# Designed miniproteins, single chains, continued (4): the designs that were tried, part 81

Each design is a single chain, and the fold is of that chain. pLDDT is the mean over its residues in the fold that is shown.

## One batch from the design tools (miniprotein)

Design m14786
Fold by ESMFold2-Fast:
Structure m14786 (fold): chain A 76 residues (1-76)
Amino acid sequence: ALNRAAVERGIALLHSTDPEVAGRGIEMLALELGLEIEPVPGMSLRELAERVLAQARDRLSPEEVAALEAAIGRLP
């Protein structure tokens, strides 16, 4: 079963203005969702977060998807 508290925390970290904190949020979401995401040199935080959303969209609630999409729109 998906740990909703961990998902909420990951999304909250993505709402940070600090890129290091946002990056930790992406890693936390990928781990909780069991996703194998390999960071490629030069890949943006936005691209990584968009890949997480694409692979996990069917496992997240509509509210979690909306919150994640809002966070992604602010990432560099």
Scores: mean pLDDT 77

Design m14787
Fold by ESMFold2-Fast:
Structure m14787 (fold): chain A 69 residues (1-69)
Amino acid sequence: DPVEEILAAPDKEEALALARELLLAGRATSAQVREALRAMGVPEEEVRRFLLEVEVEEGIALIKEAVFA
């Protein structure tokens, strides 16, 4: 369970790093990551910025794969 894995992180920095890895690997949804990070006390605005940054990175990777594949 991605939510449980993120919640098991020892601190916020490791939780954010794990959440990013899970999102990029397609093992977690934005909703699951939001749930876990909010449960850990991360502010909603910070969660939104984090998710947007990961979505932009994923989008850039997908565009590169589509154009140069």
Scores: mean pLDDT 77

Design m14788
Fold by ESMFold2-Fast:
Structure m14788 (fold): chain A 72 residues (1-72)
Amino acid sequence: SKEEILKEADKLLDEADKAIAALEAQGTPKGMKQAMTLGALVTHLRIAKLLEDYELVKKLMEEIKKELEAIK
């Protein structure tokens, strides 16, 4: 359902925000680049949610998941 997608998106946004904060705290060039990439995806996901573009929301969620996995 749309409500289910939005709940998953909100959880993923919270996880991404925490990851960005941790990467910024590291202060490394690699961490900063990863934080900037995640930040751009997070911004686009928030816009997609506002536009109710659920196909774009799902696509951006997958991209954020891949970036988060690459950081681990």
Scores: mean pLDDT 87

Design m14789
Fold by ESMFold2-Fast:
Parts: C-alpha cells; sequence; structure tokens
Structure m14789 (fold): chain A 90 residues (1-90)
C-alpha cells in the first residue's frame, strides 16, 4: 500500500516536471529537459504508459506542435487517473 502511494506520488511529480519543461519557450531546452525527465522516469521504473507519453513528447518537440498538444492532453488525463487512484488509497 505505502509503496504504491509513493510510486503514484513520484509519477505525479514527473508529470508536473514535464508540464514545467513544456512551458520553456526554447525547443532545444524543452527537448533537453524532457530527455532528463524520461531518464529519471525509466530509473524510477515508472508506469510504461507514462514513459511512452514522455518519449512521444520528446520525439515531437520542435517537429510537430499539434502532436505535442495532443500528447500533453493525454498526459493531463493520465495525471487525473493517478490523482483518482491516489485518492482511493488515502
Amino acid sequence: MEEKIKKLKEELELIDKVFEALMNPNDEERKKELKEILEEAKKVGADPELIKLIEELYENVGKDSKKVSEYAKKLLELKKKYEEELKKLE
């Protein structure tokens, strides 16, 4: 139980870092920050769905702004799912 709560909190923190990175107006800095967040997510053993969304954001930053917006919306939905799961455990 406690380990699952800790994992969800770590995943929520990673999502917040992704949104903060996406607020950076420079594509090279956004891409660098997303790469660092992606490596941290892999190190922590985050949800494969979260890792995939971060990878897709990283791949599309500076290439396709519409795809970045679509993946950011999916990431927001995943954040809501994690928040609901955390609320049920508390």
Scores: mean pLDDT 84

Design m14790
Fold by ESMFold2-Fast:
Structure m14790 (fold): chain A 66 residues (1-66)
Amino acid sequence: GEAAEKERLLAEIREAVERYREKLIAAGMSEEEAQRRADELLAGAERAVAISVTAGRVALREIKSL
């Protein structure tokens, strides 16, 4: 069902956001600033998923391109 699809999508988004956070730290950003940016990115993606699966998939693709 749609709820199960949204849950899988949220799991992939959380993994992609964590990879983005790790990339920021590896690039020399502080852990605090990297976490703040990751939190903002995750919050935006969670709102997209709440709107629709399609919006959530767009958010996931954008995060993976970072």
Scores: mean pLDDT 89

Design m14791
Fold by ESMFold2-Fast:
Structure m14791 (fold): chain A 75 residues (1-75)
Amino acid sequence: MTLKEILSKLDPKEVIPKLEKLLESPDPATRAEAARKLGLLGGPKEKLLPLLTDPSVMVRVAAHGALEGIEEREK
């Protein structure tokens, strides 16, 4: 992975804490997008698990997809 690819995907060390804060957003679209981004970065499953019971269907779908992606990479 090149430096440009890391920058275009945002540095995981910088962006993961920001995405974790976005998971607490009152906007379901923002929470769903943050969940998808965390999944792509291999982010902490512990922060994604509560979103599986989120009142918004779009957030639950995003969290499920993110967790599946992380689990497949751990194999």
Scores: mean pLDDT 72

Design m14792
Fold by ESMFold2-Fast:
Structure m14792 (fold): chain A 73 residues (1-73)
Amino acid sequence: MSKREEARRLLYEAIKAVADGDFEKALELAEKAVELEPDNEAFLLDKKAIEALIAGDFDKAVELFQKAAELES
């Protein structure tokens, strides 16, 4: 598995952890994803989006996830 694929898997698991209410696990998984590809702006935005979800700022989370998706395209 490439570092990028592993980071993407970790971000997916982080979003699932947010849905389960496990915010500590979500932050740990998002942090690990960014550490695998620290220069990847899309993953940095995904981490910020996860932080926004945890804070209850759904509008900001959607904007950040959309921006991240555009960079990965």
Scores: mean pLDDT 83

Design m14793
Fold by ESMFold2-Fast:
Structure m14793 (fold): chain A 90 residues (1-90)
Amino acid sequence: MSLELPPEKQQELLEELKEKAREAGSSVTDEEIEAAYRLQAIAAAARRADEAVFRRVEELARRAEETGDLVGAAREAEALAREAGIEVAR
């Protein structure tokens, strides 16, 4: 649902998530929220295009949960999607 939104509405949703995290007093940074959202968007695109790439993106997400490096995982997932020719909503 949210991942099918136009870029402008995706940006609005992302800003709303940042605002809610701030109001909740969360220690999660804006950069981590953006990385998590981006990782989910890439996973959704990969699921529709290529199951093998999707499994690789899920593995990156799992490692991010273990290491706390959501930003690094999002960068690797974007590179993987680009190399596989998977178009991710911007």
Scores: mean pLDDT 72

Design m14794
Fold by ESMFold2-Fast:
Structure m14794 (fold): chain A 100 residues (1-100)
Amino acid sequence: SEEEFERDVLAALLYIASAITKLTAERAKNPEVQKLLKEVAEHLSRAADAVDAGDFDTAIEHLDKAREVAEKLKPLDPQLAEEIISLIDTLRKEVERVKA
């Protein structure tokens, strides 16, 4: 169905976002930035698992947690923080759209 396809695509996008964030963490020179990016990536992966399972409320909870962690990047790397927060906000809107 269209709903199943949209859910599968959204889960894939969340897994890709998690993987890219993990790669960014591995390339980070600041250990605190690396730690925070790994935490964001873990929450994005958990959100993807939740979307794949059809549990959109749990996905939103993990995206909200990812956003809180990303906010902690602002004093360390403001540009990276805004890019990650923007990505999370976009993905959260897509989860809300697919849930509706």
Scores: mean pLDDT 91

Design m14795
Fold by ESMFold2-Fast:
Structure m14795 (fold): chain A 68 residues (1-68)
Amino acid sequence: MMKIDLTGESEEGILTIARVGAWEARKNNDPEFGEELKKKLVELMKERGVSEEVIKKVVAAMDEVLAK
């Protein structure tokens, strides 16, 4: 189970968490974990009322890390 706490995080903080998580997934050659982490982050951001622009930016950052 992925445990992620976005409470009090800035846009930059959320981006950092997302990139680190995507990098860990890639390092462990676990694309399934990377995709699940992305889905979980999107759901948590939507639940918190984070703007669609920020959500798109976070997803793009994760996709960049996962595609390498």
Scores: mean pLDDT 73

Design m14796
Fold by ESMFold2-Fast:
Structure m14796 (fold): chain A 68 residues (1-68)
Amino acid sequence: SLEEEIKKLQEEINKKRDEELYKFAVDARKHVKEANETIKELKDDPEAVKQAQKDREDYIKKAKEFAK
């Protein structure tokens, strides 16, 4: 679920404790949360939901790549 993905990002933030990585992961988590709200609010607009899901996946991917 999206909540589990947010939890994983939070755990990565806590584990690393690197300030730059922490800030990047926090921003990515915020964007994922915003995308979740968009999906919830616009669930009846499939194109908007699809775009928000893609944006969410892009931020998660960037956060994971930065954490390497």
Scores: mean pLDDT 71

Design m14797
Fold by ESMFold2-Fast:
Structure m14797 (fold): chain A 69 residues (1-69)
Amino acid sequence: SLLNQKLQEAKQKAGAFTPKAETIETLMSEIKNEQELNSIVAMGDGFFKQKKYAEAIPFYEAAKKYLES
């Protein structure tokens, strides 16, 4: 998927970075519907566009977990 491609690219460009599980779980808990999902992805895309790849990762991870549930 496009989301998985963005997540993998962000991980490669961020280097050796692992987001805290608690950060991902907090962001995922904010996703109650598709509009909130789109908001979380848009926040990740905002960081990605600024080349802040490490900061984008937890947003994409949260979106992916939501879609997998």
Scores: mean pLDDT 81

Design m14798
Fold by ESMFold2-Fast:
Order: C-alpha cells, then sequence, then structure tokens
Structure m14798 (fold): chain A 75 residues (1-75)
C-alpha cells in the first residue's frame, strides 16, 4: 500500500525529472542558477527524509540531484 514515505519518494523523483528537463534550456542570469540550486537542495532534503524506508531509491534520486547541481554550477 502507498505510504507517506512512498509518496514523498515519488514526488522527489518527479521533481528531479522536471529540473533535468529544464536544465537543457538556456539560462541567462546568475540569480537563476542560485534559485535552481536552492530548489534542488529542497528536493534532496525530501529524498533524505525517506532514506531510512527506501535507502536504495533515495540514494539514486540524491545522486541524480547532486549531478544536476554540479552541471548547473558549470553553466
Amino acid sequence: MPSDAEIDLEMAEVGVAVFESVINTPKTKESDKEELIKQLEKIKARAESVRAEYPDEAERIIERLEKLIEEIKKL
């Protein structure tokens, strides 16, 4: 049965996928990068909150978020 942790995990996965699609669009301002990183850190915190229940899936989402943050920093 879906649990609150399962819903939080699904929301974090959807969130990272949405931002992965957005990073392929040109960004023109430093403030846009800072805001994107801030939003990704919030999604990472959500994934961390479910790590005890879903360690492998949470770790996968966190790795995707960390990779995305590093790519944004390189832009």
Scores: mean pLDDT 74

Design m14799
Fold by ESMFold2-Fast:
Structure m14799 (fold): chain A 78 residues (1-78)
Amino acid sequence: MENLKKGIEAMRQRKFEEAVKYFEKAYKETGSPIAALNLGVAYEELGELDKAIEWYRKAVELGHKTAEPLLKRLEEKK
């Protein structure tokens, strides 16, 4: 899970564009709902709300049910 760890470190440093790249690699390698959730968070921090919604939805589909409140919050702000 090296790409997931690097993405989390980039988030801590507020390097959101780098975090997206690492989480994308983590998701491609593992299909992890955690990687999908973190992609949503990173895109939300970048202000790319449509992409954040897509990745939160993917995290829910993959079984990360705690992403549902995050998805609903963004879908209500149209």
Scores: mean pLDDT 82

Design m14800
Fold by ESMFold2-Fast:
Structure m14800 (fold): chain A 62 residues (1-62)
Amino acid sequence: MENIRVFVESMVENGMVDGVLSTLEQLIHQGRLDDARRLIRLVREKDPDIARKAEELFRRLT
């Protein structure tokens, strides 16, 4: 989980929104819904606008 946190923080800081959303979609497709929810929480701590888009994607795919 530490590696995921560092990765997410780096993606958000560099404005790589598509990278965050792609990672979320991959976790959902793998059935890793708890990890997907954790990803959204970590993104929300850094950028609430990106977190909102991630939450919309999560609701759409689940």
Scores: mean pLDDT 76

Design m14801
Fold by ESMFold2-Fast:
Structure m14801 (fold): chain A 80 residues (1-80)
Amino acid sequence: MKAKLLEVTEKEIVLETDEEAGKELSKIEGAKVEGNIVRIDLSKKLSVEEVMKLVEILLGGELTEEQKEKLQKALEKALK
């Protein structure tokens, strides 16, 4: 269960996932799965459980320091 961060903005997170990660992330409100790509709409607030799941999956992939900072800010803003 692994995902690669493709893009993070204040409005959306875009991930390339394996099938297992895609199934888990599809349970998030605002998540749209298209093949191996998952788009998460951050205008729909995320629960703490959803944020923890996202972080756990992303830690299995390669992240730059810039991506980590952007992801942290986006997730903090999107928290319920």
Scores: mean pLDDT 77

Design m14802
Fold by ESMFold2-Fast:
Structure m14802 (fold): chain A 72 residues (1-72)
Amino acid sequence: SNAQQQAEEDEITQLSIEVARLLAAGDLDRAKKLVEEKIKESTPEQKKLIESIYKMALTGRAEGAARRAARA
């Protein structure tokens, strides 16, 4: 019974890593597409988690940009 939950957690973890990599590389377009495609295949609970991860990654990027601008 826990095998399905573990597989779902592993998928979300892999998505999180890939989104973070794309955002670090500046590929916002591909990061957004990956999130949108995964949300289409996800349960409502998974959708909330995926949206939360994406929001946190975007916030970190925006804060980093603001800090760089303040030092320039």
Scores: mean pLDDT 72

Design m14803
Fold by ESMFold2-Fast:
Structure m14803 (fold): chain A 109 residues (1-109)
Amino acid sequence: MLRLPPNAVVVLGVPASWSAEEAAAAVARVLGTLAALHERGADAAEALAALERVARELGLALAVAEGSEEEALRRVREEVGDLVARVVLRSDAAGNFVGTDVSGLPRAP
């Protein structure tokens, strides 16, 4: 149901200066936003606007790249440096949301 730009990789990064507790809360907020967007079938523009708003409100770095996680991660690192956690979203060639990965947290839930 959720749409992103075609072949998109979206990275939201939590700066390494944040505590694990703050990082976990931020990741939970991002995942909750994604669940709501998926449930209502948000288009790519609405999805990116919502994620950019959450990133701005929480002080997370956000980057979007076509086909390359390394490119998106490089942009996030240029903005905030090292990360304690990240959320990565991917889409297919048609712009369908295909998955999300969370990394950097000590244990999942």
Scores: mean pLDDT 83

Design m14804
Fold by ESMFold2-Fast:
Structure m14804 (fold): chain A 82 residues (1-82)
Amino acid sequence: SKEAEENVEAYIEHLRELAEESGSEVAKLAVEILTYALELIKKNPSLTKEELVDALMEKFNISRETAEEIVNLLESMGVKFA
C-alpha cells in the first residue's frame, strides 16, 4: 500500500541520517538494501516474498536468512506481498 511505502521511505531517511551522523557502514548498507527493495515493491505490485528474498540475495550477496529478516522487517512496516 502507499502508506506502507511511505513508512519504509521514512525509515530509510532515518537510517540515512544515522549513517551520516555515526559513519556506520551497517546503516549505509541498510539504506542501500531498503532503497532497492522499495523500488522493486513500487515497480511490481504482485511481488512475492520469495521473489524479493532472491532479488536481495543476488544484488547484495547476503545470506537467505538475512534477506528473509529484511523482508520480515518490511512486513512489520505494513508491506504486503502476493
Scores: mean pLDDT 85

Design m14805
Fold by ESMFold2-Fast:
Structure m14805 (fold): chain A 70 residues (1-70)
Amino acid sequence: SPSVANWLATLRTVPPERQEAYLDALAGVIEGVHRLVLKVEGKDTPENREKVRADIEALRAEVRAQLAAA
């Protein structure tokens, strides 16, 4: 996906020993932006918040797995 490719491209410029911390920070920022969009659109429900969290965790896990394979 474009998001996975973009996160990987960014994280590959970070020293390997700092990649996990940067991935955590990036995931938190992107989750916050998605949650802000939900709030602005009047869709800030527990179900939608959990979906955003699950989607970001899935993306984070995929990026982490691909970083570990390099």
Scores: mean pLDDT 82

Design m14806
Fold by ESMFold2-Fast:
Structure m14806 (fold): chain A 100 residues (1-100)
Amino acid sequence: MWEELLEKVKRAEKEVEKALEEAEKRNENIEYPEEFEFKVGRAEAVVEKLLEEDKEKMKKMPLEEQREYRIKVAEKVAEILEKVYKDPEVAEALREKAKK
């Protein structure tokens, strides 16, 4: 279970990184937030990429179940940030944002 989720997170991170590189190539004046807020935003983008893969499955779920599913995906990403990347502060911020 963990290995499959870790592979999906790594793929989503590569896609987010590529999107950021493409934005820089377009000479967009991107005012980068503080490093911590940037890391949290990147983690949120990873969660959204993972949810996009399950888009058809989520469409069949009631709104309450969709919200719980989003929270569960964010929790799994946060656990990877905490245990694999050793970034518990970003993990906690991601958990807090996902509950809203």
Scores: mean pLDDT 71

Design m14807
Fold by ESMFold2-Fast:
Structure m14807 (fold): chain A 81 residues (1-81)
Amino acid sequence: SVLDLLPPIVRWMWDLLKNESPDGVVSEEQFLAYLKSKTSDPADHAMGLALFRAMDKDGDGVFTEEELLQLLKDLELPVPP
């Protein structure tokens, strides 16, 4: 299920923002590279891209902490530690 992979993908987005993004934004290319380091499954890559694009409401090719927090609120998921 798409929902079964949502929490780990959200956690990876959060980790990337907190640990790998000194400017507080993550590009689609950075996220894809990170996602590919966590899973080799093309279905996971497609799901990650779909979530990235759903979060990128501005269509600027990056996501911010604010957009991730809004996604968490929309999906009723807790903020990762």
Scores: mean pLDDT 72

Design m14808
Fold by ESMFold2-Fast:
Structure m14808 (fold): chain A 80 residues (1-80)
Amino acid sequence: GHMDGRTGYRYGRQGNVRTSLIYARRALRDGHVDEALRALEAAYRHAPPHLQDDIRRAIDLLRQGRVDDAIRYLDRAISK
């Protein structure tokens, strides 16, 4: 494609939940919804219950095409 995902290559080395959420938010700003979904799924597996709820809502919103709403839930999760 005209846009490539060259900014996503370091995602797999992060390891902590907050870093994965920050990466997902950045990916959404760049239009990389699929990369954001993968980052959120990885973060969800390691997240405590209060973050898991916010992460799952963000995933559901992205599946509905509501990118701005998903970013709001990520902002809430990152702030906790």
Scores: mean pLDDT 73

Design m14809
Fold by ESMFold2-Fast:
Structure m14809 (fold): chain A 91 residues (1-91)
Amino acid sequence: KEKEKFIEEVAELIAEYYGTVEGKPEEEVEEIRKKALEELKNSSLEELEEGIEVLRRGLARFEAERPADWSERTEAVRAYAERVIAIYEKV
């Protein structure tokens, strides 16, 4: 059951990334969340690991592009991403 819980957290993280970092509208963020959740449920652990790596690169790219433009929401997404990644690495 822990895998399902992790998948749900990753899907939420992806949605928050697109909503906060990319600035997607609420309706699109909800669609992304649902799609991510469906894809993650059908994904292997290896594919989930790849997703985490993609997220790491995305955050690094954003920081490189806008190092001084850091919103409170962006910081929240970054902190959440670090937490999810840490949980993944520990398990």
Scores: mean pLDDT 69

Design m14810
Fold by ESMFold2-Fast:
Structure m14810 (fold): chain A 85 residues (1-85)
Amino acid sequence: SSLSEEFLKAALELIEAAIAFIENPSEETAQRLLEAERKLSEVLKNASEEEKKFAEELLELIREAIEKKDPSPLRELKAELESLL
């Protein structure tokens, strides 16, 4: 896999923050989500093209999960990414 450990950790943090926001929307969980998005954006400045494409697809998945209020696809992706660490 061409996904770095730094990228995987940032992506996992974002997924966890998104799940928390979907399950319990609050000022606290919204701030956590924004902070995780900021961290991923910093990692993406020096990321590979594969990592950038993955991040684009991840952000779309998060948008859909929030709109549908369903964290299930994010939980499945989290388990898959954790297996790569």
Scores: mean pLDDT 88

Design m14811
Fold by ESMFold2-Fast:
Structure m14811 (fold): chain A 79 residues (1-79)
Amino acid sequence: MSPEMQAALARLEAARDEILALAERETDPELRAQLLAVAARIDGLIEQLKTQPAEDAAAVAEATLRQVEELKRWLEERR
């Protein structure tokens, strides 16, 4: 596994943990369920990338990380 891929996986794991922390603090049960679904999707991507590294795997990881950062910004603005 390349150092770039290892770094991307570590960032995805950190992003998952951050979303889980946000879900723990969320009082709206519907929004909490959506955050848990996002965390589960990231976890699934991590397992997929570990099992079958694709040529575009790093690009997929970066795209997912950008979506997580946009979601975090949206949540901060909606508090």
Scores: mean pLDDT 77

Design m14812
Fold by ESMFold2-Fast:
Structure m14812 (fold): chain A 66 residues (1-66)
Amino acid sequence: MIELTYEEVTVDGEVTRGLTPEGFKKAVELGIAKYREALANGATPLLQDSLDILEETLKRLKEKEK
């Protein structure tokens, strides 16, 4: 199961506990790793499309942090 990280974040001026951008990035990275392992073990070709979406999401997150 993908582990999610939560921290206090400000939403519309209010401090609340939510999934941080860092926590979301970590969840995407874990998902990519698990999906790659499943695909390497002969998982369905449809899983490749999901993996591509996750990899693009991670790339965008990393580019925004630079």
Scores: mean pLDDT 62

Design m14813
Fold by ESMFold2-Fast:
Structure m14813 (fold): chain A 100 residues (1-100)
Amino acid sequence: MTKLEVTVTIEVGGTMEENKERAREAAEEAAKDPDTLVETVIASAETPEEAAKLAAEHAREVAREAIEKGYKRLHLVSVLPPEMEVAGEALRETAAELNA
């Protein structure tokens, strides 16, 4: 199987509505490439650690789906409140793992 290229865009710097709008624009731009599967990950859980675990699991599942469907790239777009930055770090680490 061809190795999947994984890219992550994480929006945390603005208000939640501004971050959602920027994430939507990033997802629409990535979706213009027919070889790219675009997935929006919104980390939400009782603790930042649980949100990080769920985000990483979601990313791995979507990467598997992208490979099975024949996509060459996966673009993960995430909108996170500041307290969930650890989930964004987990997504970057998972993308690096999948690209390794």
Scores: mean pLDDT 76

Design m14814
Fold by ESMFold2-Fast:
Structure m14814 (fold): chain A 79 residues (1-79)
Amino acid sequence: APDLSDAEARELAAKARELAATSTDPEESAAFAALAAALERAIAEGRPSLEAYRAVAERLAATLPEELREEARAAIAAL
């Protein structure tokens, strides 16, 4: 079976991509796209851990404005 942590990380990345695609603000869109890209890169580099994914996602979320940070935290909590 595939690693469940990898599947959850892919779902988080997909949610971030969806938020990037649906945002009308270019900065908000770029922030969510960056979050998705970082998670996708961690998955592609092989042997990801849920802890590593969460740490990367939380660091990116911390760079977002407070309102976007709350949405990012909700996505991270869904891991």
Scores: mean pLDDT 66

Design m14815
Fold by ESMFold2-Fast:
Structure m14815 (fold): chain A 72 residues (1-72)
Amino acid sequence: SSPSQQQIDDVRQQIADLIRQRRYDQARSFIDQAYQNGIITDGQYNAAMSAIYQQQGYSTDDIRQIINDIRS
């Protein structure tokens, strides 16, 4: 079954809290778990991962390379 809006909102809130705490490794692991459990889409996964790396100060080109390496 499709994920509920509550599950999506809970995931979004948890990611935001981890980013605010600068727990970027935990935020990425949480995004991976949400993706594996079918709570977020491929597009949402890519956007969330890109946002975290951008918050860490990576360039757009570096982020593209990192995501490609993870997906390979």
Scores: mean pLDDT 78

Design m14816
Fold by ESMFold2-Fast:
Structure m14816 (fold): chain A 101 residues (1-101)
Amino acid sequence: MEELIRETERRLAEALALSDRLAALLSPEGSAAGEAFFAEYEANKEEVGKRLNEEFERWTRFSEEMVKLGEKSEYRELFEKTADAVENARGLWDTLLAKAS
C-alpha cells in the first residue's frame, strides 16, 4: 500500500514536470522567436511523443493495480489528481500539435 501511494505521488510529479516542459514550448517567448520555437518542436517531436507514450503506459499499468486494491477516499483523490495531471499533459501536447500544423 505505501509503495503504491509513493508510486502514484511519483507519477503525479512526473506528469506535472512534463506539463511544465510542454507549456514552455507554448510560451509567449516561443512566439517572439518563431523559427526557434519550430526548430525546438521539430527536434523534440519524437522524444516528446515517446515520453508521453511511456507516461501513459505507466499510468495504465498503475490504474490496474489501483482497481485491484479497491477504492479508499484518500487513494481515490490521489488517483484522480494523477489522472488530471496526465490529461493536462495530453491537452498541452494536442495544443502543440495544432500550433505546429
Scores: mean pLDDT 65

Design m14817
Fold by ESMFold2-Fast:
Structure m14817 (fold): chain A 69 residues (1-69)
Amino acid sequence: GVDYAAFRVRVPPEQRPLVREIAAAHGGRAFELSPTEVLVYVPRENADALAAALKAAGIEYEFLGVLPP
């Protein structure tokens, strides 16, 4: 199995498709928690690249941790 890194992303609803695209580009998935909060899971090895992509897009994120293997 692969460890997954979890991020909480805070965006207005219109930016949700962008968050899903960034997550998918890094082998992950995005789950809507609320209109302004998205939970993103990516393989741990892709976590730094995902964080860099979110930062480059001006998107606020919080690293929540790694899921157990």
Scores: mean pLDDT 83

Design m14818
Fold by ESMFold2-Fast:
Structure m14818 (fold): chain A 97 residues (1-97)
Amino acid sequence: MSKEVFDAEVEIGILEIRLAVAKLAYQKALSLPDKNKALEILEQVLRDYEEVLRGAREIIERYKDNPQVVADAERVRQTAERFIEEVKKAIEELKKS
């Protein structure tokens, strides 16, 4: 593995860890009886997911000539986009309750 590919895969791994940590916070927020505290956590989770999405897009652009790095970063991008839509829906439903 070249150093450039290694560095890119490390960056992707960090984004995957950030997604996993934010998802745990999301799941915890959904189980909270305190609506205001749940909203606060969900809004932070949304910000964390948006940062991961931004990071994945940056990696795709920087490593566009490396198909494997692009494929791995695209997987993270697609997951972050899906999770953003889920957390936005959860925030709106919680605000209605």
Scores: mean pLDDT 89

Design m14819
Fold by ESMFold2-Fast:
Structure m14819 (fold): chain A 80 residues (1-80)
Amino acid sequence: SMEEMEEEVERTIKELDELISRGDYDGAIELAVKTVEYFKKNFTREQVQEGVGKLFDHLDEHASPEQRARIEKAILKVLQ
């Protein structure tokens, strides 16, 4: 459901913020990839696009350009 998707997005955002704040960019990439793979398996295409959009919006507002580019690139590879 959309509610389950939003709960997973909120959980992922909190964990991403902690990893980014301590400079663990490899961990942030791994978490983002696993989260999007989980989304693709368990949710509709429309729900996945909404969830990924929310993750990108958060990264655009709260991560540096370099951090954002690495994480977003990894997510986009999984979406293929």
Scores: mean pLDDT 82

Design m14820
Fold by ESMFold2-Fast:
Structure m14820 (fold): chain A 67 residues (1-67)
Amino acid sequence: PPPGEYTITNVGSRPAADFTAGPLAPGASVTGHLSRAEVLPDGELVLHLSSTGRTILADPADLEIRP
């Protein structure tokens, strides 16, 4: 997604890894400014939240991203 304010929800059945404040649990949401999103060669999605310096790593199928 382009940079902007988003709510990111884990819609999967397991925690999303590499969240710097701890994993994002199933059903949990975080709202913040997305500065960058990257797709890794293995299909994992990396989301960079500029407001807190946080990074979320998850399978795109496990995340719902809403403006």
Scores: mean pLDDT 70

Design m14821
Fold by ESMFold2-Fast:
Structure m14821 (fold): chain A 65 residues (1-65)
Amino acid sequence: MELARRGAEYARQGDSERAAEYMERGAEESENPRSRDLALSGAYAARQGDSEQAARYGEGAAEAA
């Protein structure tokens, strides 16, 4: 899923706001429950300022999709 991958990239750059936005959108568009849950977890981590955790969840969401 392209949105979750972009979210992970923003998280690695320290852009938590964009990381959360892209991962939330990725979750909304995902038909895969695992990908959706990982994207939502990534968005949550990004909003908490945990960029490393957000990137890991975003990458996992993209791979699961």
Scores: mean pLDDT 80

